# Ledger of designs, part 60: designed miniproteins, single chains, continued (4)

Each design is a single chain, and the fold is of that chain. pLDDT is the mean over its residues in the fold that is shown.

## One batch from the design tools (miniprotein)

Design m14056
Fold by ESMFold2-Fast:
Structure m14056 (fold): chain A 100 residues (1-100)
Amino acid sequence: AANASPEAAIRVIVYETVLKLSSIYNEEERKKIVDEAISRLKELAEQYKDKNPDVAKLAEEARELIKKFYEDLVKNEIDVETYNKINEILGLPPYRPAPP
């Protein structure tokens, strides 16, 4: 049996995409980064939908979170829930907002 780490591949795509979007302010470059990430995650979801539905679900969730993150970034808004879901996929602790 192949010890494929498809979850690791999904996490790498999410991590690289978030990192690039946080450092790049050019709209065309941001769109290209998002489009490439969405395409890769879609391919992973299709590849694993019959082999490992949990991986396919993770890829679809990551795709939707990247779309939301990009939309919020364009609007200059930060959705803490979206951040927490991204961190969960990456295996990172949840974002802790400053106390009110």
Scores: mean pLDDT 74

Design m14057
Fold by ESMFold2-Fast:
Structure m14057 (fold): chain A 85 residues (1-85)
Amino acid sequence: SMEEEIKKKIEEYKRKLDLANSLKTEADVLFQKAQELIEEALKNIDKDPSAIEKLNEAYRLQLKGLILKNLADNIISEVKKELEK
């Protein structure tokens, strides 16, 4: 029973770390998309009437990425605290 309880806890921590890694990967994709939108908007600022809308979308994506990164960091911190008992 004690060995099975330890195995369940290890599997729980692994799932949490896998979730945190997935959130970080999603955040990185959002940051990359935001950077591409900023670069496109700035390159065509005088030619593209939607440039300001692209910059606003980029900032929205950056904010979403920061939220996901913070959630991932919180999950990792919680797992670390449990291991430091």
Scores: mean pLDDT 88

Design m14058
Fold by ESMFold2-Fast:
Structure m14058 (fold): chain A 87 residues (1-87)
Amino acid sequence: MEELAERIIKAVEEALDNPEAREGFRKAVESMVEAAKKDPVAAETLANGLIEQLEAATKDDPSKRQAVEEAKNAIEELIKKARELSK
């Protein structure tokens, strides 16, 4: 769980150049991880919002595409793991 969170944060830092945006996303990722431990459905909703915001923030910069896809992959893996742990 925590390892996946750090992977997401690293990908977000590679996708976003603004330190304030990076800090905002770090806090959002931490909130998503905490939600995932309690309610995977709530975490999935937060994850979808994060992906949408990240894609919107980077839509005009093709060089960020790879970092955005890595963040999406890590987020999907975290949500999948949260669902498995809720059994």
Scores: mean pLDDT 80

Design m14059
Fold by ESMFold2-Fast:
Structure m14059 (fold): chain A 119 residues (1-119)
Amino acid sequence: SEEERFKKAYEEAVKTLTSPDFDPEKALEAIVKLVEATSVEQVKKLPSAKYFSDEELKNPYYKAYVVLRDLVEKHPEIVPALRRLADISLLSKHPSELKTLEEIVRRAAMDVLLELRKK
């Protein structure tokens, strides 16, 4: 079921991001799977979805942003791992090259971290 797929992807993402043998590529793959497993209806139920319109939440970037922001709020211990993914993305990706879910997730991770550092 879609709910079982979401739960498994969520648990895999948390496990991968908190692993003592942290692998940025595997962590990125786990987050991509979580974003893919999260339906638009599920993302609308997350607290951070209230900042975006229904039309924006259909866009994979805003969906990834909301999912990652709420993941960080529930599991703040993942922030160091997310920072490692965002740092790699800053060095290797151009803003105009958001063609894949992997690139969207890397960009969303950057934006989530920037928001967490605002005063």
Scores: mean pLDDT 77

Design m14060
Fold by ESMFold2-Fast:
Structure m14060 (fold): chain A 55 residues (1-55)
Amino acid sequence: KKKIDGAFRIVRTADGNYELQLLIDGKWVPVGTFATSEEAAQKALELLKEGSVDL
């Protein structure tokens, strides 16, 4: 598992979905795609609470 640096961003995709990216080891890593920005934000908060992600 890799430690999350405490930052995330949400990128709108061309097909109207939202990609969640986390800052891990100084790099932006895509961790999932969601139908809504709210779902992406909820997932980001959940992962930040854990402080790590399994890639």
Scores: mean pLDDT 76

Design m14061
Fold by ESMFold2-Fast:
Structure m14061 (fold): chain A 65 residues (1-65)
Amino acid sequence: DQRRLELQQVVNSGASQAIDAVRAGDDQKLQQIIDQTVQRVEQLGGDGQAVRQALQQVVDWEKSR
């Protein structure tokens, strides 16, 4: 239960930071945020590959508008 909430908070924080990096045009920071978020998710026992794909979709969507 608590671990699920922590996973959601990590993913939500990562997505927010990734959007900010896209808006700032900082590709290096964007990659760092994605990698750090995936690493943290994996440490909590979550699916890092699914989170990486979800963050990439968020980034692609933000760039498409």
Scores: mean pLDDT 84

Design m14062
Fold by ESMFold2-Fast:
Structure m14062 (fold): chain A 99 residues (1-99)
Amino acid sequence: MKERIIERVKELVKKIVEAADTNPFEADVYLALLLLQIAIGLTDAKNTKSLEIAKEVYEAVKEALDLARKLGAPQDVIDTLEAARKRVEELIKEIEKEK
């Protein structure tokens, strides 16, 4: 089975929210791991110029952001995911414009 980025990212969001109230350092570690997953996907999309990979990363970030909002994640987590979503959107536009 291929590990799906969407599933991993959603699991990390749940762990962030669960840890935020009891262990903020653990929540920060899960946020860092979440950002690393996004960064790996973005790097792969950029290096391969793959619109398919870039769109998969965008969908993962969008679903993570939606889940974070629904679960009442800290505002800094929501802001970080929103910034990541915008970054992926810009990469998609860049790949589409390359000749």
Scores: mean pLDDT 81

Design m14063
Fold by ESMFold2-Fast:
Structure m14063 (fold): chain A 100 residues (1-100)
Amino acid sequence: MEEERRREEERRELAREIADRLEISMLAALAGESPERIREILSLPEEEARRRAAEALLARAEAAGDERLVAAVRAFLETGDDSALGEVLGLALQRAVAER
């Protein structure tokens, strides 16, 4: 029974790690980064990887004149807030879908 609790804890920890890697991968992909560049970003410590992916998305948004996405990414970079990250992902995904 103690082993089941430990396995449940390990599963929750792995799920969080996967979710964090997925968010960073999505940010970098939505920024238009190459597969090689995405792998390089994912090899960095989590906080640095997240910052690099967000900065890449900011550069893409600025180049495209997407003022709403620029404002959302800047807010996320300044606050690190999960609600700001959610808005960034939503706007970036909407933009990516609209481009094709």
Scores: mean pLDDT 77

Design m14064
Fold by ESMFold2-Fast:
Structure m14064 (fold): chain A 92 residues (1-92)
Amino acid sequence: KKTEIINKKYQEGIKKYPEGGPYFGRAGREVRGWVAKNPDLSEEEVEKKAEEWYQKALNFVKEHPDEAKAILDADRARLQAVMDEGGAGLRA
């Protein structure tokens, strides 16, 4: 399935660049959202899009480390707020 292609690219990114992991997570979410809106995409198109998003995520972290850190800190704060508010803010 197309989701398996995205997950495989995410795992490869994490293994090569563990420090970029949260950014690859964001890229993966964006690609999954794109695929959900475009169910007629071929597996080749999905793989190309996933690779493009992960490459952009890597380049962004490399070129804009301070901005990347701010975004990651904001994502952590958002996750913590959800957990504190509901005690069960589960997002798969």
Scores: mean pLDDT 68

Design m14065
Fold by ESMFold2-Fast:
Formats: structure tokens, C-alpha cells, sequence
Structure m14065 (fold): chain A 71 residues (1-71)
């Protein structure tokens, strides 16, 4: 499996982006899940790193959240 780390201004923003990533996964048939949340970060897991990154980036974009994604 792969992981993507979402980095945002605060925990609420990072968590919101990660929830968006799970929703994107559901819509695109990708098993994306929230693996952890920190003060300014969240971790998304998926079957591949590319899928985790895509879900995280799209989740942040759809939520209007300014975030950096690392996979």
C-alpha cells in the first residue's frame, strides 16, 4: 500500500482535506482511508502511493484547503 501526508495550516484543515480524500476515493473506486491526524498534518493510505497522493490532492482541492501533499 501507499501513504500520502497532507500538511496544512492547522489540524482542522488537515483533517478536512483527509476526509475529502476518503470521499474522493469512494467516488473513484479507490480504497482510501485516514491513517492519522496531527496538529498540522494528516496521513491518507491507499493501495498505491499514486492513489494516496491523488486522493489527498483532490480532497484538499475540492475542500478549498491550502495544503501540501507528500507521498
Amino acid sequence: GGRAVIRAADQAAAHSAAVGAVEVGREEGIKASLAGVGPTSAVVEAPTEEQARRAAEEGARKGGIDAEVEA
Scores: mean pLDDT 85

Design m14066
Fold by ESMFold2-Fast:
Structure m14066 (fold): chain A 96 residues (1-96)
Amino acid sequence: MAEEMARAFLDGDVDRAREIGRKLLVEKGLPEDYFLDLVIEEVRPDAPTKAYVALGRELPSGAVETVRRTPVVEADSDEELIKKMTEQAEKLLAEL
């Protein structure tokens, strides 16, 4: 499921990615106000894509709080990015 979440984010299907992330978080016992996000910091034709996984929470005010963040990873292809983001998401979930 974490790989399906990473693929959905890269395909621009944020709603699908967040639905998958919610299922993963519910399995860890986290409330529905928590969500996973895949953040792409930099995309350049001549450089690796930089990205990280974040655990966020929606506050009653409607504001978003970052609870945890993985280290930034670099990937030279979409498949490498999916693999590395899946590994980071699984590590983050294991720590919950």
Scores: mean pLDDT 79

Design m14067
Fold by ESMFold2-Fast:
Structure m14067 (fold): chain A 76 residues (1-76)
Amino acid sequence: MEKEDAELLDKLTRAMQNRDIEELKKIGEEALRRAKETGDKRSLYVARTAAYALKAMGKDDEAEKFLKEIEEIEAA
């Protein structure tokens, strides 16, 4: 579990540095899926970071979708 979380964070950092919108979306989707299944705070952090990276790159609609799902998970 810990190794998988570290690998996901490394993948997120690389996607942000490369400004890879498609990879950021995939990472956000995977992190949200993990957060829904496990309630893992690290997965929520990764999903939120990916969402704000997308927003910073002008993908506001995509970022808003992720942020809404994160809010719903945190409210549950």
Scores: mean pLDDT 79

Design m14068
Fold by ESMFold2-Fast:
Structure m14068 (fold): chain A 99 residues (1-99)
Amino acid sequence: HMEEAKKLFEEARKAVREALTAYSQGKYDEAVELFRKAAELFRKAAEVSPNPELQKAMREAADAVREMAEAIQNKDKEGFLEAVERLGEALARAESLLG
């Protein structure tokens, strides 16, 4: 259902904002946990999305935030920035389809 997808998407975006704040403060373990939470929320949003394009955008967002968590654990700054770019693209697609 579209309304459920939108709610999960907004919860996932909130988790991403909290994760980025934790990351900026050097709280890497907290950031990793929050990105993992965001990935699960984007995955759930994909499952309830009625539109295949929206499902794809939500899955791409989930994959990107999972990659961000892995990059933090691996101390891979380049991989983190590449995943941030992919997340931005996925979020823009999802927002366009939800609006």
Scores: mean pLDDT 89

Design m14069
Fold by ESMFold2-Fast:
Parts: sequence; structure tokens; C-alpha cells
Structure m14069 (fold): chain A 94 residues (1-94)
Amino acid sequence: MKEELEKKAEELEEEIERRLRELREAIRAALETASEAQRPLLEAFLRGVEQGEGLLEQLKKEKEGLSPEEYLEKLEKLEEALRGLEEAFRAVVA
């Protein structure tokens, strides 16, 4: 059970890192062709990604003080927030 939770946390951590990187690159690419009206919103999304990156970094540092279950739960909350940010970004560039 504990080993399964640790593996799930590791996989989710790697997925969140990858998706944050991909979203950052997508927002930066969109900013290169953005209208003046879209620019502040895209900059806000980029700030959201930077905040998510900071939260993940903090969670990694706190990992030793957390149970595998608590760490996984916190990662799942961060993934939920990231999903919302990804959906909002797609709506703007569609």
C-alpha cells in the first residue's frame, strides 16, 4: 500500500512538472502573436504557471514531513488547479 502510494505520487509529480513546462511554452508562443487585448490575460496565465511551479517546489521540500497519502492528496489538488488553468488558456486561444 505505501509503495503504491509513493509510486502514484512520483508519477503525478512528474506529470505535473511536464504539464507546467508544456503550458509555459504554449503561453510564451501565444504571447509572440498575441493582440494587445489578449496580452494581459496571457501574462496572467504565465503568472499562474509560475505560481504552480513554486507550489510544486514547496511540496517537494515538505515531502519528508508528509505521509505518502498527504503528499499525493496535495499533488492531486495542484493537478486540479493546473487542469483549470489549461482549460482557461485553451478557451482564450481557440
Scores: mean pLDDT 85

Design m14070
Fold by ESMFold2-Fast:
Structure m14070 (fold): chain A 82 residues (1-82)
Amino acid sequence: SEALERLGAEASAEQQQEVLAAVGAMAEAAREALEADEALRAQAEAVVAEAERRVAATEDPAERVRIVVEAARRVVELAAAA
């Protein structure tokens, strides 16, 4: 958590990309798990797409990390509901 907070507060573009890649991998795994439920899969993809747009629209490293973490939590919640 402290490493994630440091990353969010003082993250370089490289560190931010690493966080995005990790969350992208988690979202992809959750999407594959939801493959049998097309509607939940579509919702998970929409959550990821919205997070990507919000990250692109902000220059605050802490806000970028917050957006990415919340998107990952939402995708995991959708997978758990399947």
Scores: mean pLDDT 69

Design m14071
Fold by ESMFold2-Fast:
Structure m14071 (fold): chain A 80 residues (1-80)
Amino acid sequence: SAEEKAKELLDKYNLEVEEIYEKLKNGELSVEEAKAKIEQEVAKLKAELKKILSEEEAAELIQLVDETKDEILKQIEELG
């Protein structure tokens, strides 16, 4: 279902965020590079959600993703 596909996309996004955190902690990424990668992953997720969900359903999940993104970016700044 579209809901199952959306869940899979969110899980993949969360895994990619975790990998960015790990690389930041290991010194493989700067704070600026980590932030740029988060912005890229958010953009990809939004584009993919819009392809599989209705406009209303996509908007609801995108709002949640944006809220979570703000928290992630704050944590990245605190780690650097």
Scores: mean pLDDT 85

Design m14072
Fold by ESMFold2-Fast:
Order: structure tokens, then sequence, then C-alpha cells
Structure m14072 (fold): chain A 74 residues (1-74)
């Protein structure tokens, strides 16, 4: 999971602007913090809310990919 999230982040850095990369990094940190606390369902809900509110379609796609990745481990 952590290595897969890192690969997704590295791919996103090549196509997203700096602001979007920072948002994605914060999303990853927030999700991982919840997962470390055993709150996987809350981590998924957190990312789904961010994806739903995101105006940048490219960043939204990466947030949705993160949701699908976490669902594999839930």
Amino acid sequence: MEEELKKLYEEAKKVLDEESVEKLERAIVGALTLIEEGRVEEAIAYLEKLAAQEKNPELKKYLEKMVELLRKYA
C-alpha cells in the first residue's frame, strides 16, 4: 500500500501543478494517519470527500485512484 501510494504520487508530480501536488501530498498524509490509527473506513471517506470537492479533473482522478487502492486493503 505505502509503496503503491508513493508510485501514484510520483506519477502525479509529473502531470499536476505544484498546488495540486501539495493537495495530493496532504491527502496522502491524512489518509495514512487514519490508517495507522486503524480507521481505514474514515480514511476512505476522507479521500472520497476530497475527490468530490476537487475542481481540477486531473487531481480528482488521482484522489479517486487512491480511494480504489485503499478499498483493496479494507
Scores: mean pLDDT 81

Design m14073
Fold by ESMFold2-Fast:
Structure m14073 (fold): chain A 83 residues (1-83)
Amino acid sequence: MAPVITVVSTEGTTVTLRISNLTPGSRYEVLADGKVAATFTAPPGVTEVVVTVTLPSAGTHTISVRNLDTGVESEPVTVTVPA
């Protein structure tokens, strides 16, 4: 089952993401423009987490989340952070 990304807020180059549809106990990575921006493990009994990522520059970025145990990747979302 693929993770689902919801952009909660942006502050400068920092983006707060809600990631749902997680498999409890699985390891995940957050990709910004295809590069690893964060990693986390879904806690036992938890299918949703909130993660913050800091982007390297202002502008439009593509964010996706990948399950490291299954290789399943989310649909990408685009986020625009102001200069």
Scores: mean pLDDT 82

Design m14074
Fold by ESMFold2-Fast:
Structure m14074 (fold): chain A 71 residues (1-71)
Amino acid sequence: SLKERAQKLLEEARELLEKAKQMGNTDAVIEAERAIGLAEQALKLADVNPETAEFLLQAMEEEIKRAKELL
């Protein structure tokens, strides 16, 4: 489901945030925090506007990718 995907990506983004903080990589921290924010918005919209939630999850996947590239 969309909520299950959002929760999985949220967990991945939180793990990435912890790694970025441990490495002192401020740019990666910012990208990971943005991904967390997008996931929280997607979870709120999943039942009300699933199409918008899907677009937010796609944006989150891009933020996670950028954070990984910075590490």
Scores: mean pLDDT 83

Design m14075
Fold by ESMFold2-Fast:
Structure m14075 (fold): chain A 65 residues (1-65)
Amino acid sequence: DKESALEAVKQAGIDGGEGITLEDGKAAVEKLKKAGATEEEIKALAEELRKEGATAAADALLAGI
């Protein structure tokens, strides 16, 4: 579901650190949209990732929108 998909992407972004690529971000955005996430919810997730210090994941997610 949407909530589980958002949580999984957040955790993957934190765990992946600087190893997160733009391709990873685009794939994550596709999965989130299929799960019913809006662009606003995806942007909010990117803000959460940035606050956690997962800047590569935040940048990749925003680029994937």
Scores: mean pLDDT 83

Design m14076
Fold by ESMFold2-Fast:
Structure m14076 (fold): chain A 94 residues (1-94)
Amino acid sequence: SIEEKDEAGLESLKAVAAKELPAEVAALLTRLLEQFLRTARENNYDEAVMREKLAEARAEIAREVADPATRRRAETLFGAFAQSLLDAAREAKA
């Protein structure tokens, strides 16, 4: 169920990014989202690993996205995805 929710969430956010963000920022966000999901899966949804990867992705968005409004939107979209995976990982362990 986590895998199905993750894939649906990823595809939904890719669609939102493509619609709302400049093409270069949407491409960056898509790459970071895919890398985050891959790292989460490879590390069995370890919360410490996911939080570290979230911090790294936020730092990259801050460096690469010059426009403050676009940067904030990209950070919000990425943060929402990362938080949904963290919440799902906690639920699965309960």
Scores: mean pLDDT 83

Design m14077
Fold by ESMFold2-Fast:
Structure m14077 (fold): chain A 67 residues (1-67)
Amino acid sequence: SPEEIARRVEEALLAHPFVKSARVEVVDGKLTVTLNLKEDATDEQIREALRRAAEASGGAFPLPPPP
């Protein structure tokens, strides 16, 4: 279910020490991710966190392509 996927994504994001808070919500059938990061978080750390979150979703949560 989208709620179960959202929970797994949130847990995966919160596993990282540079994440202050993470909220994953289901809005109109889509996943919405809100991250509050420490000011010293790097793009590489953010990319790794999103990659692990995608893995935790079992591929059901598509990540936006990297810039």
Scores: mean pLDDT 72

Design m14078
Fold by ESMFold2-Fast:
Structure m14078 (fold): chain A 74 residues (1-74)
Amino acid sequence: MLTPEEFVEKNREKVEADLKKTYEELMSKGLDEETAKNAAIAKVARKLLEEHPDLTPEQRRAFLAFIKELADKL
């Protein structure tokens, strides 16, 4: 089984693309930067958990931390 770090790296490009696309979509709908960022984090995190229901607690924590890190760079 993949380590939490390996699982994050395997999905890095997809998560970055989804987060950026969601953020830009929300911004285009008139949301402010902070609201759009928080909503994008929540939507991307929920989608990942729905796509990967068998994630370990460690993998879930690593993914959430990673999404937040990427959002800070938006």
Scores: mean pLDDT 77

Design m14079
Fold by ESMFold2-Fast:
Structure m14079 (fold): chain A 94 residues (1-94)
Amino acid sequence: SRLDRHSAVLQAAYDLAAASRREVIGDRDFSTASAEEHAAVARRLGERVLAWVREQRLDPAEREVVIRFLRWLATHMPPAARAEVERTVREIEA
């Protein structure tokens, strides 16, 4: 169903975020991460998301699910990391 498809896309986006965090800071608490480490996580997430969106050929509705997830995630990030997420959103919209 459309809901099942959107749930799968959202879950994949969460998994990419978790993988990006693990790659940059390992199993460390995000509260111990520097602003530079937060920005590096956001940048790596952007690279992973853009590659995944291209590979999976996400339709406009599926891309909107990803964009909403990224915007939500950005509300919990410091300014430099938020700017990296905003760059990724612009590339998905292009």
Scores: mean pLDDT 85

Design m14080
Fold by ESMFold2-Fast:
Structure m14080 (fold): chain A 66 residues (1-66)
Amino acid sequence: SKREEKIKLVKEFLQRLDNLLATETDSARLIAEVQRLFDELMAELRKIDPNITRDEIERLVQEVLG
C-alpha cells in the first residue's frame, strides 16, 4: 500500500541519518548532507503522494520513531 511504501522511505531516511551522524564530524557538511537527505525523502514521498504535507511527514517520522 502507499502507506507501507511511505513508512519504508522514512525508515530508510532515518537509517541514513543515523549513519551520517555516526561518521560526519564537520558541522557544515553535516547540515548540508542532512538537508540533502531530507530533500531526497521529500522528492520520493511526493512521487507516491503528490499532496503530502509537512505535518503528514512529521507524523510518519514520529510513527516510525515510536
Scores: mean pLDDT 83

Design m14081
Fold by ESMFold2-Fast:
Structure m14081 (fold): chain A 69 residues (1-69)
Amino acid sequence: MAKAFEYARQGALEGSPEKAGEMARIGALEDGVSEKAAENTAQASRIGFELYGPDGAGAAMAAASLAGK
């Protein structure tokens, strides 16, 4: 959880949904989740950024909800 959440938030603060997704994927892989779970986490982070904006909260919450599964 910790790295996927922190990396998703950092990527969102850098101001793009692509960066939020990329950072969430890297963090999830470092947390030891499967490649498929990391991709799902990246997609959730991008969607969270698009829906809730670059504040990072939405992207981080979306990433955390999938990385824990």
Scores: mean pLDDT 69

Design m14082
Fold by ESMFold2-Fast:
Structure m14082 (fold): chain A 71 residues (1-71)
Amino acid sequence: MPSPLERIVEEFVRRMEELKKTLSPEDQARLDAVEEGFRRWAENNPDMPEQDMREIADMMLRHLETLSKQR
């Protein structure tokens, strides 16, 4: 069964996929890199509190939205 952390990663990926539909190809490539980085970081921190993981995911998504808006 997926862990809470794995579920957070899945939700993050889903939200990123929604963003990709409205973003340029350049920003889509950035999202792919961020997704890989986030999954790798999550795998290295399996016991991370769910709350902290969600906050980090939310901050990362906001950062990406800010970067895409500057164009």
Scores: mean pLDDT 72

Design m14083
Fold by ESMFold2-Fast:
Structure m14083 (fold): chain A 57 residues (1-57)
Amino acid sequence: SDELIEQLKKAIEILKKQKEKYKNVDPTKARFYEKGIEALKDMLEKLEKQREKEKAS
């Protein structure tokens, strides 16, 4: 669903803003948000690959 892809993109942007907010005040919290961003990007990449596979079937 394109809606899920858009929701993941929005979630990634929110986490990026949180990372920047905490980067100078709590590096541990910023690192936690960075891990969250990486996990969501991995999920987004898998969904994009699934869309390509659906075009073939």
Scores: mean pLDDT 80

Design m14084
Fold by ESMFold2-Fast:
Structure m14084 (fold): chain A 100 residues (1-100)
Amino acid sequence: ELTERVAELEAERDALKQKIDDYYANKALKKMIETMVEGNLAGLSEEEINKKIVDIIHQIEEERKNYKTDPELQKLVDEYNRKTAEAERLKAEIEALKAS
């Protein structure tokens, strides 16, 4: 039963991680579209276009590190952390019961 609860919490944690990852993926796509619409791709080489894509990826990675400035993202990360902590607590309880 405790093992089943750990599996449930880890599944919920993984779903939250996917939701956070999807948020940043969609944000990256939006930045790429904005860059294309702003018309700065005409006459660029493939290498220059790839550099702009890499720069957008790095911007998203930096924004991900600063999730606490976004209350909605902070809530998702806090929920992820709570699920992780609860799963680890239950794992410790299972190990204590096995040692008894």
Scores: mean pLDDT 74

Design m14085
Fold by ESMFold2-Fast:
Structure m14085 (fold): chain A 72 residues (1-72)
Amino acid sequence: SARDELVARAREVAREAYELALEAGDGQLAKQALELGSQIETLDRENAPVEEIERVLREVERLREEAKRKLE
């Protein structure tokens, strides 16, 4: 389903953000990525609406972009 695809995408982006944050040496950013990852698991478990999953996906995408910029 579209929801399941969004959850899978959010998990992947959160993992990428975490790995990039560690590479950049930003422990706070890495912690934020882990916290959002936990939120994604909660949203999936609770069958949260697509709109809420999209909101968290936007947040983890922002963190991933921030981590990438720190490596430039």
Scores: mean pLDDT 87

Design m14086
Fold by ESMFold2-Fast:
Structure m14086 (fold): chain A 69 residues (1-69)
Amino acid sequence: YKDIAKDAELIRKYMTEEERKKLDELDAKYLAAINAGKVEEADKLFEEMMKFRDELLKRAKEEEAKKKA
């Protein structure tokens, strides 16, 4: 997990405004759920955020590889 910063930069480089907005909304909902003590909702939101970031990172890595090919 040493490449967290590099992975974050790749995601930002290739994500759309819509995807950025979705990440921001998920983060806001997660914080609201935590603050309200809604542990189950917060857990589901965290999983959704991680899955979405994973999808964005996979696409970003594919786009970088495409530029090298």
Scores: mean pLDDT 78

Design m14087
Fold by ESMFold2-Fast:
Structure m14087 (fold): chain A 75 residues (1-75)
Amino acid sequence: EKIAEALAEALKVEAEDHPDQEVVLGFTLTSPLTPDGVGEELAKFRAVAPAGSTPDQAAELGRKAGEEAEKQIKA
């Protein structure tokens, strides 16, 4: 349920470190039902912050991508 927060934070940090570069974060969500990390692929998501994005803009883009991911899991 906290995918949006995690994605927002990650994209914000990368945008702060690379302000003149496009930031692309790719995630594959798997079922968390297996304690050893074995699970089925639930969905693949990408969050993209264009070059020149402010950290706040990057965080917003990451949050939106994470919310879409959470919506697909709940559907």
Scores: mean pLDDT 68

Design m14088
Fold by ESMFold2-Fast:
Structure m14088 (fold): chain A 93 residues (1-93)
Amino acid sequence: MQVDIQAVRQFLASAFDEALANRLISQIRDPEIRELLEQIAEALRNRDYDSAAELLRQLAEILRSWGEDHLADLARQRAESLLIQGQIQKKQA
């Protein structure tokens, strides 16, 4: 569990770089958390920010149930940022 908490913390603190996300997910031992992070990474790859935000809220509830309130808050903040980012990404670069 402690290794999983550290990997989740790094995942949430990242800029959602796909290679970094995949490396962190491979360190997760809990199959429920691993599957959830894989689904978040896939939603982000597909630019499905609404689904990614919903999955991050689900992750926040799991983290809160583990007593990791600070990580749950970070996951909720990331969900909000992704919803905003989805609206902004209408611009072409």
Scores: mean pLDDT 75

Design m14089
Fold by ESMFold2-Fast:
Structure m14089 (fold): chain A 87 residues (1-87)
Amino acid sequence: SEVLEKIKKLIDEGKIDEAVKLALNYRSEDPEEDVRFLKEVAELFEKKGDYFNAALFYTRAAEVYRRMGKEDEAKEFEEKAIKLYNK
């Protein structure tokens, strides 16, 4: 995704607020694509050591899973977010 590549570049350049805004403005009509995007954004922040924003995007992915009725997958992402907030 061109959007995901741009987010990665912004994170690498330390432009965290711009990366977060771009990621939050992304929307897909397919909820599974939204989850995949949010998970990949969370992983980019996690690799950079930005555990707060990583946790934020895992929480957003969990919310999408919950709307899809996938409660077990939502709980896994929520548990990951909690662990990242405690780092």
Scores: mean pLDDT 87

Design m14090
Fold by ESMFold2-Fast:
Structure m14090 (fold): chain A 88 residues (1-88)
Amino acid sequence: SEEELELLEELDRLFRELGDALRAKDAEKAKEVAEKLVELYEKLYKETGNEQYRKAAELFKKVIEYIDKGDFEKAAETALKAQQIFQE
C-alpha cells in the first residue's frame, strides 16, 4: 500500500540518520532516532503480524541500551543486524 511504502521510506531515512548519529557519538540524537525506529517497527508488526518487524523492534531496544552504556560499536553492530533481517 502507499502507507506501507511511506513507512518503509521513513525507515530508510531513520537508518541513515541513526548511522550518522552513532558515527558522531551523539548519544542523545542516536537514542531519539532509535526510539522512533522502535515505534515504527512496533506499528508495522501490529498492522501486518510479521514477526520480522517484532524482532527488529527488539533489536532497536537493545541499540538504545548500548547507547545508554556508551557502547556505540555494539549499538552500530546491533542496528546492522536489524537492517539485515529484511535483506534475506
Scores: mean pLDDT 84

